Designed miniproteins, single chains, continued (3). Designs and how they scored, part 94

Each design is a single chain, and the fold is of that chain. pLDDT is the mean over its residues in the fold that is shown.

## One batch from the design tools (miniprotein)

Design m11260
Fold by ESMFold2-Fast:
Structure m11260 (fold): chain A 81 residues (1-81)
Amino acid sequence: MKEEALKKYEERMEEMRKKAAELVKQGKLDEADIVVLEEVLKMLKDPETSEIVTEELVESSGLEPEKLEDAIKEQIEELRK
């Protein structure tokens, strides 16, 4: 794993956590989850972070790599309703 990819992943995760924490404090739990999922989706599509995110999501979800993007999009859509 490249140091650059790991650093970018960590920075994006920190920014995401800050945004989600503020929404949670406001009682906006669904919006907080959406912020997390949208950032994960962006990292999955970014060539610099996609390998790290894909590996983490496959290990945690048991889904095939090709199904990750669709699963995240479906979760975001459900939370927006």
Scores: mean pLDDT 79

Design m11261
Fold by ESMFold2-Fast:
Structure m11261 (fold): chain A 97 residues (1-97)
Amino acid sequence: MAALVQELRAKAAEIEALRDADPREALELAYRAAIELARALRRQIEEAYERGEMTEEEYEEARRKLREDLERLIEEMRRVGAPEELLREAERLLEEV
């Protein structure tokens, strides 16, 4: 769980580095990858809780951290003028967490 949260944050840093070297199209692909990683993390959190591998407190903390990471991703996407479609997808995912 913690490793997946760190991987999402590492993807955000990777996107930031990519912005300096690659065209905006590559950055859009990186954002799409980050959204898919966040979606996968959400599924893993839900499955772990459903299987009884997480306490209620651990589940709530994991969801809170994922929401914070998604909020930061959305703010970055808005700052760089990412496509509205990707912003909408990220915001929809945030509402599901």
Scores: mean pLDDT 78

Design m11262
Fold by ESMFold2-Fast:
Structure m11262 (fold): chain A 67 residues (1-67)
Amino acid sequence: MSEEEIGGLLAGAAMAKDAERVKAIAKEYGLSPAEAGALAGRYMREHGGASDAFAAAVAAQVERLAA
């Protein structure tokens, strides 16, 4: 699975407030909370049409839920 696909899954799970799913994805792909947040933020900027502020908020949410 590509970094884009992983970032999209992480962003979607975080927006759904599904902490278990965020943790499961991060564990499956060997991502730290910071790495998971970075991939989700990148997806939102490049493919989600998100503002920098919204992408940063999604990244922070993923990092918190993956911890």
Scores: mean pLDDT 83

Design m11263
Fold by ESMFold2-Fast:
Structure m11263 (fold): chain A 95 residues (1-95)
Amino acid sequence: MHLEIYRELAARHGGGVGELARFGIRAAELMAELIARSGRPLTDEDAAELAAALAPELARLRANFTPEELERLHAELVEEGQKLAEKKLAELEAK
């Protein structure tokens, strides 16, 4: 559900919101892959591996956006994601 919502946000929103949605998708996919490989909850070592894998994309975001812009864009992404999730849940309840 959450990954599908982020993919829809990435498709609908250009610019910073879309870029943050794509970053969120990659982070979620890498996290799921780590959990699937280990068969256990994420450890500090797994968190370090995830951080290392995401470091180039995080560096690109930080190069293109200020910390204040990233905070605002993240808040906007969360708000839009919640609205879309509520809409999808309402559609499922109607069927």
Scores: mean pLDDT 74

Design m11264
Fold by ESMFold2-Fast:
Parts: structure tokens; C-alpha cells; sequence
Structure m11264 (fold): chain A 90 residues (1-90)
């Protein structure tokens, strides 16, 4: 599997997790952020940096959801972080 295919699978899995949280401005913004980071990684041919940025974004999202008392959102962000961390270590 190519680095691009690994990134695409990780993004698709993460989008499925976000979509399971329901349709909201917050979930739309998170999906948009994933797409923006993925497209930048492909254009710059820097998949490692793209994955690191997605991990950082997921950590920030988890902290934000915890501040709001949204445990389900925080758990989703943590699972997304694990997806990208596992992809980076492969």
C-alpha cells in the first residue's frame, strides 16, 4: 500500500467516526480540516508531516470537547488520534 493510500484510508476511517457524531457545524469543520491537511500532504509529498498535523488537530479537538463536557466528542477525537498514530508508525 502506498503512503497516499494509507493516508486516504486513515482519513476515510476518521470521517466515518466524525459522521457517527451527527451532522453539525463542528463535525463539518472537522471533516473540512481533515480534507485540507490531506490535500496539502499530497501536494507537498510530505505524508509524515500531514499525519503529524492530523494527530495534533485530534489532540486539540479532544481537549476542546473535554472543556465543553462532551465526553462522546472527546472519545471520538481520541480514536481518530489513534488511527493517525498507527498509520504514522506503519
Amino acid sequence: MTAEQKLDKAVDKSKAIIESMGDSKETQLLIGSLDDIAERAKKENNYQLGLQMMISMSKAAEEEFLKRGDKKGAEAAREIKKVFEKTLEE
Scores: mean pLDDT 82

Design m11265
Fold by ESMFold2-Fast:
Structure m11265 (fold): chain A 66 residues (1-66)
Amino acid sequence: GEKERLEAAVLARKEAEERMKKLWEEGAESVTAEVLDETRIRITYVKDGKTYEEVIDGLELLEKKR
């Protein structure tokens, strides 16, 4: 429902912020975030000269809390 989508969006944003912070602490050369939709954020980072991508899905995060 609508409330679940809003909760998922908030979780995705919080997880993305925490993940970006950890990546910087681990020595990433660059870290960027791109909002894909209401509940998904793509993080792109460079470490040791190689580019990595990961997607944070707020709906999956809600399921993992059960």
Scores: mean pLDDT 82

Design m11266
Fold by ESMFold2-Fast:
Structure m11266 (fold): chain A 62 residues (1-62)
Amino acid sequence: SAAAEKQAEENRALGLEYFREGDLLKGAQHLGKAAQAYGDTSAEKQLEFVEEADRILAERRA
């Protein structure tokens, strides 16, 4: 739904901002909320977001 998509986008943007600041816990929590919001519409999208979060964390340490 449009509402779920809006919430997912906002939480994803905020999560990435926290990651940039080095606040990995808050970043992960907000990405989790984004994944959950997409999960209400698509299980595949939820899985993609979880995998993306792991990849971002790995890349920040590379």
Scores: mean pLDDT 70

Design m11267
Fold by ESMFold2-Fast:
Structure m11267 (fold): chain A 79 residues (1-79)
Amino acid sequence: MVDEVAREAQRIVEEARERLGEMYDEMMAIGDSLPEDATMDEIEEAIREALGDRLSEEQIRTGAEAVSAQRMLRDIAAA
């Protein structure tokens, strides 16, 4: 169900916010600068280019998952 997908996406966002702290908002801003149809790989690459010197690969992946989840929540809200 859409509600279950939204709940899972919300959990991903909340977990990423706790894990990334102040970097979370910066990663979301990078995500918002990308096209709506940006792939996970493109999101990861954008985060790596902007923040790769400050982040581990695990943090980059966590950020990309959060951007994707936030986009999914936006799409669900628009439906």
Scores: mean pLDDT 78

Design m11268
Fold by ESMFold2-Fast:
Structure m11268 (fold): chain A 73 residues (1-73)
Amino acid sequence: SVKDELLNLAYRDPSAAREALLEVGKEHGIYDEIKNALNFSSIGSVGFSRAISVLEKHGLVEEALKKVKELLS
């Protein structure tokens, strides 16, 4: 699924994934919601899972995946 692909990329490059998710959050007026989700736990997998759930609620998972892929190019 798109969510699984995004989560897998976040495990491979957490820094690029964090940057991409925060950029998408900023573009859509939900920067603080994404930042709070990412910072919820010191365990990166928990933070990324929560941030992806926020993106799903706003219909932004596909856009976030495209942004991560752009930053990894």
Scores: mean pLDDT 84

Design m11269
Fold by ESMFold2-Fast:
Structure m11269 (fold): chain A 75 residues (1-75)
Amino acid sequence: MTLAKATAVLVEKLVYEGLTGSPEEGKKKLQEAEKVRDTGLAAASSLRDLTEQLIAEGEEKGREMAEKERKKEAE
């Protein structure tokens, strides 16, 4: 697994947990997602564009999963 893919998967998980958890825990997990993103981008300087794209996709997937869970809980 490349660093870019590993970072994207971890960010996806942290964003999902951040948006579906309690407000306090959610803030901490979203901050961890930001730190993971920044670390991944710094480590992948020569592949930064690819890493940034994969992280953005991970963040979006995390948000989509959180939205689906919120809709299920609301119904």
Scores: mean pLDDT 75

Design m11270
Fold by ESMFold2-Fast:
Structure m11270 (fold): chain A 78 residues (1-78)
Amino acid sequence: AEKELREAIRKAKGNVTLAIIAAGMVLAKEFGIEKANKATLEMAKIAREAQKRYGDEKALEVLEEEALKKMKELKEEA
């Protein structure tokens, strides 16, 4: 789960939109579409805010941190 999530984000090669989609797909495989959609929407909002204020590099950093946090939260609920 965590390894797959990090790898999916890295495979996006710096593209914030693709990284968000990739992270959401990993969460969907592990926790189901409903939970993954909620987590992905929240992660996307945070990453997009960082992207607007600080650029793509900061957005990817924030996205990876938030995605790992959401994965842990979903794992505790499962």
Scores: mean pLDDT 79

Design m11271
Fold by ESMFold2-Fast:
Structure m11271 (fold): chain A 63 residues (1-63)
Amino acid sequence: MSYGEAIGEAAGPLRRELGVSSETLGRAVLRAKSEMEKNGLPASKAPEVLREQLRREKARAES
């Protein structure tokens, strides 16, 4: 499974759970992919990494 596929599968559920905008989700997806590639993380970590990036992007949008 590619990082893009793993992150894509996690994106829909997390978007509904966290109630974020498409813009916030898009930024979080790009950051999550970059973080996973940089650290050589397994695709199974995609939901965890995406959730963390979504929290950070939401905090920035609300400040």
Scores: mean pLDDT 79

Design m11272
Fold by ESMFold2-Fast:
Structure m11272 (fold): chain A 88 residues (1-88)
Amino acid sequence: MAAEKLREMGERDAAVLREMGREEAAERVRELAEKLAEAVEKGDDEAVREAARELARVLAEAEGLDEEVAEEAAEHLYELAKKLREES
């Protein structure tokens, strides 16, 4: 379930970015969310941390995205990943 939730959250956040006309950023976010989900499936804490950090950076620095939208999406995915690790 953990990995599936991360994938679904990534798809949802990517959909929001796509609605903003940021299709390239949306696809990048989706790819990083998938990488994060894979790291969670493997139980690789360091990989989870790195993937979440990269996802947060990409969302914040994505092409022309509003900082508010990017930061909210990044925090959502990052906190979800951390929570899933802590609940284990």
Scores: mean pLDDT 69

Design m11273
Fold by ESMFold2-Fast:
Structure m11273 (fold): chain A 64 residues (1-64)
Amino acid sequence: MEEVAKEIADKLNEIGDKIDEALEKAKEEVGEEVAAMRAAGASTVEIRDLLLEALKKHLDELFG
């Protein structure tokens, strides 16, 4: 039982690392565009949707 719990924890840590990598890539990809949108007075919803789209793209690539 303890070995199964360890395997689950190890897999969750791997998933967390991939999520962090996808988030960093998304921030790098859209960071300048988000800054420009914010300067132009874009809504939080518009900025959120742009970030989520980029994040999903990188997550799909890493989890494939």
Scores: mean pLDDT 78

Design m11274
Fold by ESMFold2-Fast:
Structure m11274 (fold): chain A 63 residues (1-63)
Amino acid sequence: SLEVEITEALALIYEGIANYLKSKGDVEGAIEAYQKAIDILESNPGADPALLEELRRKLEELQ
């Protein structure tokens, strides 16, 4: 659905922010951005569970 597509697109924007912050050594900022992406995906049960798992793995790597 369009709602799922918008949710996933927004989550990918925050993933991009997190990746950028991680590349600059801002680990705390990257953690916050990954958590935001995860929260967005969790807000829509129709979102791809594989994308959610990928973001959770990336967050775990930084903790």
Scores: mean pLDDT 86

Design m11275
Fold by ESMFold2-Fast:
Structure m11275 (fold): chain A 98 residues (1-98)
Amino acid sequence: SAAELFRKAAEAVEKGNYDEAIELVGQALDEIARDPSASERTRRVAASVLHLLETAKKLGNEKIRKLVAESLRYLADGDIDKAEENVKKAEEEILKSR
């Protein structure tokens, strides 16, 4: 169910619907918190994406939006390494946009 929530969140971000994506990622984090088999790393990466969604909504930057959407798709696929890499790239783009 967390994977499905991340996939729906990625689709919402791709459509520019940040509020829907924020709600869906929040629900995914709640599911992860109730799953004793979920890794600490997955929870941390998902929490970072939630913070990035709030920032991306304010900035309206297409490159940041794309990186955040890709991070969510990798989280849905269970590819935590690529999700974390795209989170770092999004954080770097935020720093450049200041």
Scores: mean pLDDT 84

Design m11276
Fold by ESMFold2-Fast:
Structure m11276 (fold): chain A 98 residues (1-98)
Amino acid sequence: MELAEELEKLAREIERYIQEHPDLPDRVKLAGATMAANLERIARMLKEGKLDKEVLDRLIDQVIEAANEILQLSTDPRLKELAKKAIELAKKVREYLE
């Protein structure tokens, strides 16, 4: 499933970026880790055919909340780009569930 693969790829990119930038504020690192973990969980549920809309809606909201926190707290243009991509993919997942 292409959408699930895009979610997994983005999660890996976020995790790698945080690992390569240990000087990032702890709150930004936590938001990034939360965003990545929830993207991976959504991808896994989609691949397994576990289309529990209530659970997926909650995970989608958590991704969007974490991404918005990064957009508010971070001045890093790459992290902001990754956060915007996370919001876009989260919205695509919601559309897919319709």
Scores: mean pLDDT 87

Design m11277
Fold by ESMFold2-Fast:
Structure m11277 (fold): chain A 61 residues (1-61)
Amino acid sequence: SAKVEAYRERLAALLEEVRARGKEALKKTPEEAQKEQEQTAAQYGPLVDAAAQAIREAEAA
């Protein structure tokens, strides 16, 4: 369905942004990179989980 496809596109975009932030963090000191990765996980983790849950619910409907 179009709804499932929209959620999958959103999830893919979120994962790409997380990957891009991870690459930028690797240019920093190890301590700064660790902090940046923890902040990214805290910010994007719930969004990724919510998108994955929305896909499961839309596929079940």
Scores: mean pLDDT 80

Design m11278
Fold by ESMFold2-Fast:
Structure m11278 (fold): chain A 77 residues (1-77)
Amino acid sequence: ATEEEREEGRKIYEELGLSDIFGPDGNGHGKYGPAPWILPRLKDVEEGKLSEEYFYRALKPFLKGKITDEELRKIAA
């Protein structure tokens, strides 16, 4: 990913409120948090390239009680 793509991902990460859930660096990706990981994976789920159950199962422990499956799907849409 380019620096421009990473900056866009960080902006979307903050706009979706994911920084409130994971923190500013969330997934150990420095200032970009999990956005570089989450956003491509959400696109892969939407395109059917990645199992929704696999993605949500991996993410759910970090979202415990903070976001619903419906809210997570709205982020993917």
Scores: mean pLDDT 52

Design m11279
Fold by ESMFold2-Fast:
Structure m11279 (fold): chain A 85 residues (1-85)
Amino acid sequence: SLEEIYNSLSERDREALLAIYDYLRENSPDLTAKLSDVLSYLQSLGYSREEALSIIYTAIAEGMLIYDNEKQTITLSPELAEFLS
C-alpha cells in the first residue's frame, strides 16, 4: 500500500514529503506547482539538489506525486493527500 511505502521511507524523506504537501497546500488549491519551485523550496529547507531530486523522482515512481512533462509540474496524488490530511 502507499501507506506501507511511505512508512518504509527514512524520517528525512518522510519530512521532505510532508514539506512538499504543506508547500502545495499553501500555494495551490489543486496541490500542483512547478517542479523548479518545489526543488527551490526543498533546498531552502537544507536538502541538496541531488537529494531533493532523488526524493521527488522516487515519489513519482511510487505514485505519490504526478509529473506533467508538458507543464513541468508536480501534483500530489489524491491517495497521498488523503493519507496525509
Scores: mean pLDDT 86

Design m11280
Fold by ESMFold2-Fast:
Structure m11280 (fold): chain A 75 residues (1-75)
Amino acid sequence: SSDEAALQSFQIAVEDAKEFFRKHPSDKDGIERGLEAIKLLAEQLKKFLNESHRAELDKLVKEFEDFARKLLEEA
């Protein structure tokens, strides 16, 4: 479905962002900008997703936010 395709695209974007964060853990500005970009993308996608897929998206965002915040605290 288009919802599943959107979630898959979001998962790819999150994984790409995590890879960038792992390669540049001292780039705090880059990590903060990447986190905000992913959060903005999630809010845009929510408008087109059903409730179950929105819940999955929120979980992915929360896990990514926790990952980014942990890196920012350790950097």
Scores: mean pLDDT 83

Design m11281
Fold by ESMFold2-Fast:
Parts: sequence; structure tokens; C-alpha cells
Structure m11281 (fold): chain A 79 residues (1-79)
Amino acid sequence: SMMEERRKLGEELLEKAKAGEKLSEEEQKTLMDIINYALSQVSDPETQILILKRYLQEYRNSLSEELLNKIEEKIKELE
């Protein structure tokens, strides 16, 4: 299913991040699709902020400066 495929992709990307690897532009796009899907599953802004903060923590050393700033801006907009 799409949910199981998304979970597997997320796990593979997280393993790269834990290994200190930088994500490619295509992998970063995939991660943003995963994040946007996770946000779409919750309606509560406080929970959306927690999801975004968790992804920032997990991927801080693996994402481009531009993507990190976009995620931080999304958090600020939800506050």
C-alpha cells in the first residue's frame, strides 16, 4: 500500500540521516512529501508543530539550509 511504501521510504531516509549522510535533492523532495502527508493526517496545529520539530531534529544535518528554513518557517506560521 502507499502507506507502507511511504513508511519504508521514511525509514530508509532516516537511516541515512542517522549515518550522517546528506540527502540528495530527490530524497529531500521525497522527505517533504512524507512530511506533508504526516501533517495532512492531523488537524491540530500543536501536533503539526511537534511533527515538524521531530523532523528538524532527525534531519538537521542531512537537509539543505533552504529546506531547514522552510520547515522552521512552517513551524512559526503554525505558532
Scores: mean pLDDT 83

Design m11282
Fold by ESMFold2-Fast:
Structure m11282 (fold): chain A 72 residues (1-72)
Amino acid sequence: MVTDLDEAVELAKKEDVAFITSSPTAARKLIEAGATLAGVVSPYMTPEERDALLARAKASGKKVLLVGDAAR
């Protein structure tokens, strides 16, 4: 599921959710809001590295949410 950044910040205050984003700006805003950041997806990551990131995020026991690209 892809969530808007503002909705992701509000969700982080109400729910125990781990976030993954492709945007460093979104990652910074989520961290500053006190959200749990599971990782940042880079275009230079291999499929295996992305799968390992997702597996670690899921292993946290939290819901994992993808945050849409706020930096175009």
Scores: mean pLDDT 68

Design m11283
Fold by ESMFold2-Fast:
Structure m11283 (fold): chain A 92 residues (1-92)
Amino acid sequence: MLSKEQMRTLLELLRRTFRQPIPEEMSYEELLEELNEYMKLIKSMLKAAGLPVLEEEKVSEVEYKDLLEALKKVAELLERKDLAAELEKLLS
């Protein structure tokens, strides 16, 4: 299960990947809701690209490392080279 800090880090990386503004303050429940919506988007994009997709339906059921791996693939698909490199370092 993800900590609130890990969820916050993922949301920041997701917002940066999709060029969206980063919210200042969020509850655990708000973070979980936002991340579940991004997880649906990530799975859809990976499936469309013919890449392996996460089997889990909810972000709370996924390992932090697996979410970072999936986000790295999405960053590569969107040609966000700087973010893909940052995610690679987080995975090392």
Scores: mean pLDDT 80

Design m11284
Fold by ESMFold2-Fast:
Structure m11284 (fold): chain A 85 residues (1-85)
Amino acid sequence: SSSLLTTLRRQLESVRWVLDNFDTLSLDEQREAVDLTQRLVQSVQDFLNTFGSSLDPQTRKEIEDILRELQQLLQQLQQLLQQQE
């Protein structure tokens, strides 16, 4: 649905903001951000595994593109967190 894509795009923007401002966050906030991003990636992947075949091709592609970017951002956040600990 359009509301799902809007929500996912807002969440993607939030993760991008976290990455850009990661060094300004406390260690606890950095850990929480990584955990929340991991849960978001898992939720999107689970959604695609359950409903992907039922989605129109364009919506599916947009969600898959968001998932790929979230996975890349997560890897970068995890690397930065390890450098801070």
Scores: mean pLDDT 88

Design m11285
Fold by ESMFold2-Fast:
Structure m11285 (fold): chain A 80 residues (1-80)
Amino acid sequence: SLEKEFFELQKEIDDLINKIEELADFKEYSKIGKEAFKKREEALELYEEGLQNNDKSKLEQAIKLLKELKEELKKKIKEI
């Protein structure tokens, strides 16, 4: 389900953020963490709106946003 995919992506993003914490200095980690937090909040808002309105499009937008964030974090790990 889209709901299952949303929470699996959130867990994968948490794992990537934890890896960045291990590899990056505090300043870089803090910046990346803040940017990721903002994008995750945006995705959560879309997800909640999708559930409230039975709007599959908003659920898909939330998942797309998390997938994009996951790929951005993977790129940042390679640059560290």
Scores: mean pLDDT 86

Design m11286
Fold by ESMFold2-Fast:
Structure m11286 (fold): chain A 74 residues (1-74)
Amino acid sequence: MLEEAIEEARKKAEEVLAEYQANPDIPFDEYLERIAKFVRELVEKYGFTREQAEEIARAVLAPAKAIHDAAPAP
């Protein structure tokens, strides 16, 4: 179910971000890649469409990107 997958991805993103908060010396791109990889695995596991995969990505990656982009944009 899409909603369940979004919740699972959100929990994973929270775990990854908690690790980032504890160790800010780890590159932010590594956290984004870990979250993106997990989302891709969920898409493969549940057989989601591209649109559903995008919805999951928006729900978890957009908040993570917003935290990064909260630093001054060029």
Scores: mean pLDDT 71

Design m11287
Fold by ESMFold2-Fast:
Structure m11287 (fold): chain A 92 residues (1-92)
Amino acid sequence: MERELEERIEEVRERLRRAEKEEDYFGAGVELMELGRLYAERGDLEEAARAYERAIEYYEKVLEKDPNDEVAQKRLEVAKKELEEVKKKLES
């Protein structure tokens, strides 16, 4: 399972790099949310927090271009909740 988790992290990192290169801010946010979940599963809570913080930044960039994007608004709310949960675990 550890090897499979590491391979999934590498795949998500590659998709993230492509989204960032293409300035696909929504896609970058989605990949960072998955990366945060994988880091949290591995117990790397600080890495998970950083990934969720970056996802928030990308969803906010999407909303700067389209403030009425309800999908991006909902994704931003989820990202903020995931970050809060990880921060609670880090303070434990």
Scores: mean pLDDT 87

Design m11288
Fold by ESMFold2-Fast:
Structure m11288 (fold): chain A 55 residues (1-55)
Amino acid sequence: RQEALDAIHELGLAGKVSNREQLLENLPEELREPAVEIIDRMTAGGRAGSAALAA
């Protein structure tokens, strides 16, 4: 969980990915499942995730 969160932040802050699909492609398969949960949580309960995926 923490590793997936850190990876999402790194990719988002670096501007390496602009959408959910690219973000998941850049993560190892083991981190994709927790990453999906984190993204869903951020887009539903937080604006940070929405901004990272939309911007």
Scores: mean pLDDT 64

Design m11289
Fold by ESMFold2-Fast:
Structure m11289 (fold): chain A 79 residues (1-79)
Amino acid sequence: SMMQQRQQSRLAADKTGQAVQYVAQGVKASLQDQAESEKYFEQSQKVIEEVKATTSEQQAKSVETTVNTTKQMFQKLAE
């Protein structure tokens, strides 16, 4: 169903935003507290795993790639 594909795409977009927010918090925390930073990255990874459990492999890979690319960009900007 095209409607199911739209719902999966919307879910992927929402989860990407949530995971990116955790990544941003993790990078910020890494300047002060590595343990807190790791917890935020674990929360981001948990969101990616939720996407893997609830959507297609292609959508899950798209979310994971976007989140990982964004994390690398934030880490470079924090240097």
Scores: mean pLDDT 80

Design m11290
Fold by ESMFold2-Fast:
Formats: structure tokens, C-alpha cells, sequence
Structure m11290 (fold): chain A 78 residues (1-78)
């Protein structure tokens, strides 16, 4: 869902901001990350349920959000 994608974007953006990136750069990077997931959903590479599970894992460990995201992409061959 769009709500799920918006929350994923927030978590990725927050980690970049905590890593010393500017607001503008963190926003752009987070948008690019979410666009990759959106395209994968449109192509049927990942399901809505799998993306919801990704969000759950990221919320359980927000400090590792980007790492969790990267493992998710690798798992699905993205």
C-alpha cells in the first residue's frame, strides 16, 4: 500500500539523516529506494505481503533499516 511505502521512506530517510546527510539528499535517496520497491510491486517481483513484512522488520530494528532493505532486494534478485 502507499501507506506502507511512505513509512518505509520515513525509516530510510531517518537513517540517512542520522548518518549526517542533508535533508535534501536524505529525501532524494529515500524516494529512490521506495521507487525500486514500487517498480518491483508493479512487475510482480514482490508481493504487497512481502513489502509489509519488510516494513515490520525495519520497524523492529530502525537503526538497521537500510541494511534490512538491502537484504530484501538481494533476496528477490533486485
Amino acid sequence: SEETLERIKELIKEEYLKSGFSEEVAEKLAEEYVEIIREALEKGIVTEEEVEELLKEMEEDPSMAIGIYSRFLAKHGI
Scores: mean pLDDT 88

Design m11291
Fold by ESMFold2-Fast:
Structure m11291 (fold): chain A 89 residues (1-89)
Amino acid sequence: RKKRIEELAEIIEEEASKAKNKEELEIIADRIYDALISSDTSDEFKEEIIEALKLVLEKSKNEKAKEVAKLTLERVQKSSKVPEALKKL
């Protein structure tokens, strides 16, 4: 589980690093958010995604990755489609 969260954080950093501007960072954040509200995503995987986003925000030296994590977590907190348990992680 910890290894999967670290691997997800690395994927977020890689994808964010490919973004050329703020609009592309917002598109990445929207794609991650869509995964978090999707019925095709397991509850366990949703929790791992949230923990990976928090890990990126707290530990990453990559400013683009931190922006993606921040934008995604802001969407999560404002969303009526995300369960309260997931918002409290």
Scores: mean pLDDT 81

Design m11292
Fold by ESMFold2-Fast:
Structure m11292 (fold): chain A 83 residues (1-83)
Amino acid sequence: SAKDQQLKQQYLMIAETSVLMVQESLQSVQSNPQAYQELQSLLDQAQSLLDQAKQSTDLNTIQELADQMQDIANQAVLLAQQV
């Protein structure tokens, strides 16, 4: 339905924004090797989840993946702020 397509686009936008937040956090800690390695791991995880979300046709799965990516993005931002 049109509503389902709109919800899918909304969740994918949240997912893509989450990846961008992790990338921004990674760039901010480039002088700290430990934080950089942890954020690189979070980025790899977020990119894997985004790929899964893009391939999924199930709205519940896409929402769950977007929520997980938002949690990862929040972790990345907090980690970057502590450096």
Scores: mean pLDDT 88

Design m11293
Fold by ESMFold2-Fast:
Structure m11293 (fold): chain A 79 residues (1-79)
Amino acid sequence: SPEQRIRIQLEAQLGVAKIQAYVMKKSGVPTEDIKKIVIDNLDKFMKQMLSELSPEQQEFARKLYDKYKQELIDWIDSM
């Protein structure tokens, strides 16, 4: 379904963002810089994905993205 496709794409990008954040943290990058970099990359991905979706799909994607973005921020802050 379109919703499952959106979920899979967002989960994959969240996974990539977590790996990037972990590597940067281990390299001594400040937490605020890590958040800025990985969130900027996710926001760019989200903008591109939204451009390909219907209004109803965009609302679903935005709600799911807001949840995953907050999860990522909390996870980075807990490292």
Scores: mean pLDDT 88

Design m11294
Fold by ESMFold2-Fast:
Structure m11294 (fold): chain A 81 residues (1-81)
Amino acid sequence: MSDEEIAEQLDQFESDLEQLKQYLKENPNLSPELREQIIKSLEGALTLLDKLKEETSDPALLARIDELKAEIRALIEELRK
């Protein structure tokens, strides 16, 4: 995968994460089943980001991946409360 393709995927992840954050802000009373599905989806995203991290050596892309992983982990912890 090219660094350009990785950057495009990261742009999509950032957009999807912002949409999810907005959804959670508007829907604070999630069912336990829906929370679990969202957590599972976020854990899947972490796995994909780890794969992208192995496919690039660009320091800027690596930093973006690490920042997204940190945000996703923080969101998972928030949803587990």
Scores: mean pLDDT 85

Design m11295
Fold by ESMFold2-Fast:
Structure m11295 (fold): chain A 90 residues (1-90)
Amino acid sequence: STEELLEEFKKLHPDVDVKRVLNYASFLPTGKVEVPEEVLFEIGRLLGLYLKKRNVPKEKIRTYIRATFPGATEEQLDIILEGALSEWNK
């Protein structure tokens, strides 16, 4: 569940402001808000944890990230991907 995912993320990344991350993630598809680079990375980590728990193959991550954030620039997608991939090398 979303609640279990957020609790696990908070345990792995206790210094991250999860509310701030979720707020920015909700606006990222709209393109209406400038998202800080550090928040893009944390959005990537949260999405990476979700995809890993759903047993999504590592090689499909970029495709899922693009589908999730169709309004994101290539530079934003690369930062999000970097955050997501950090979960697969643990």
Scores: mean pLDDT 79

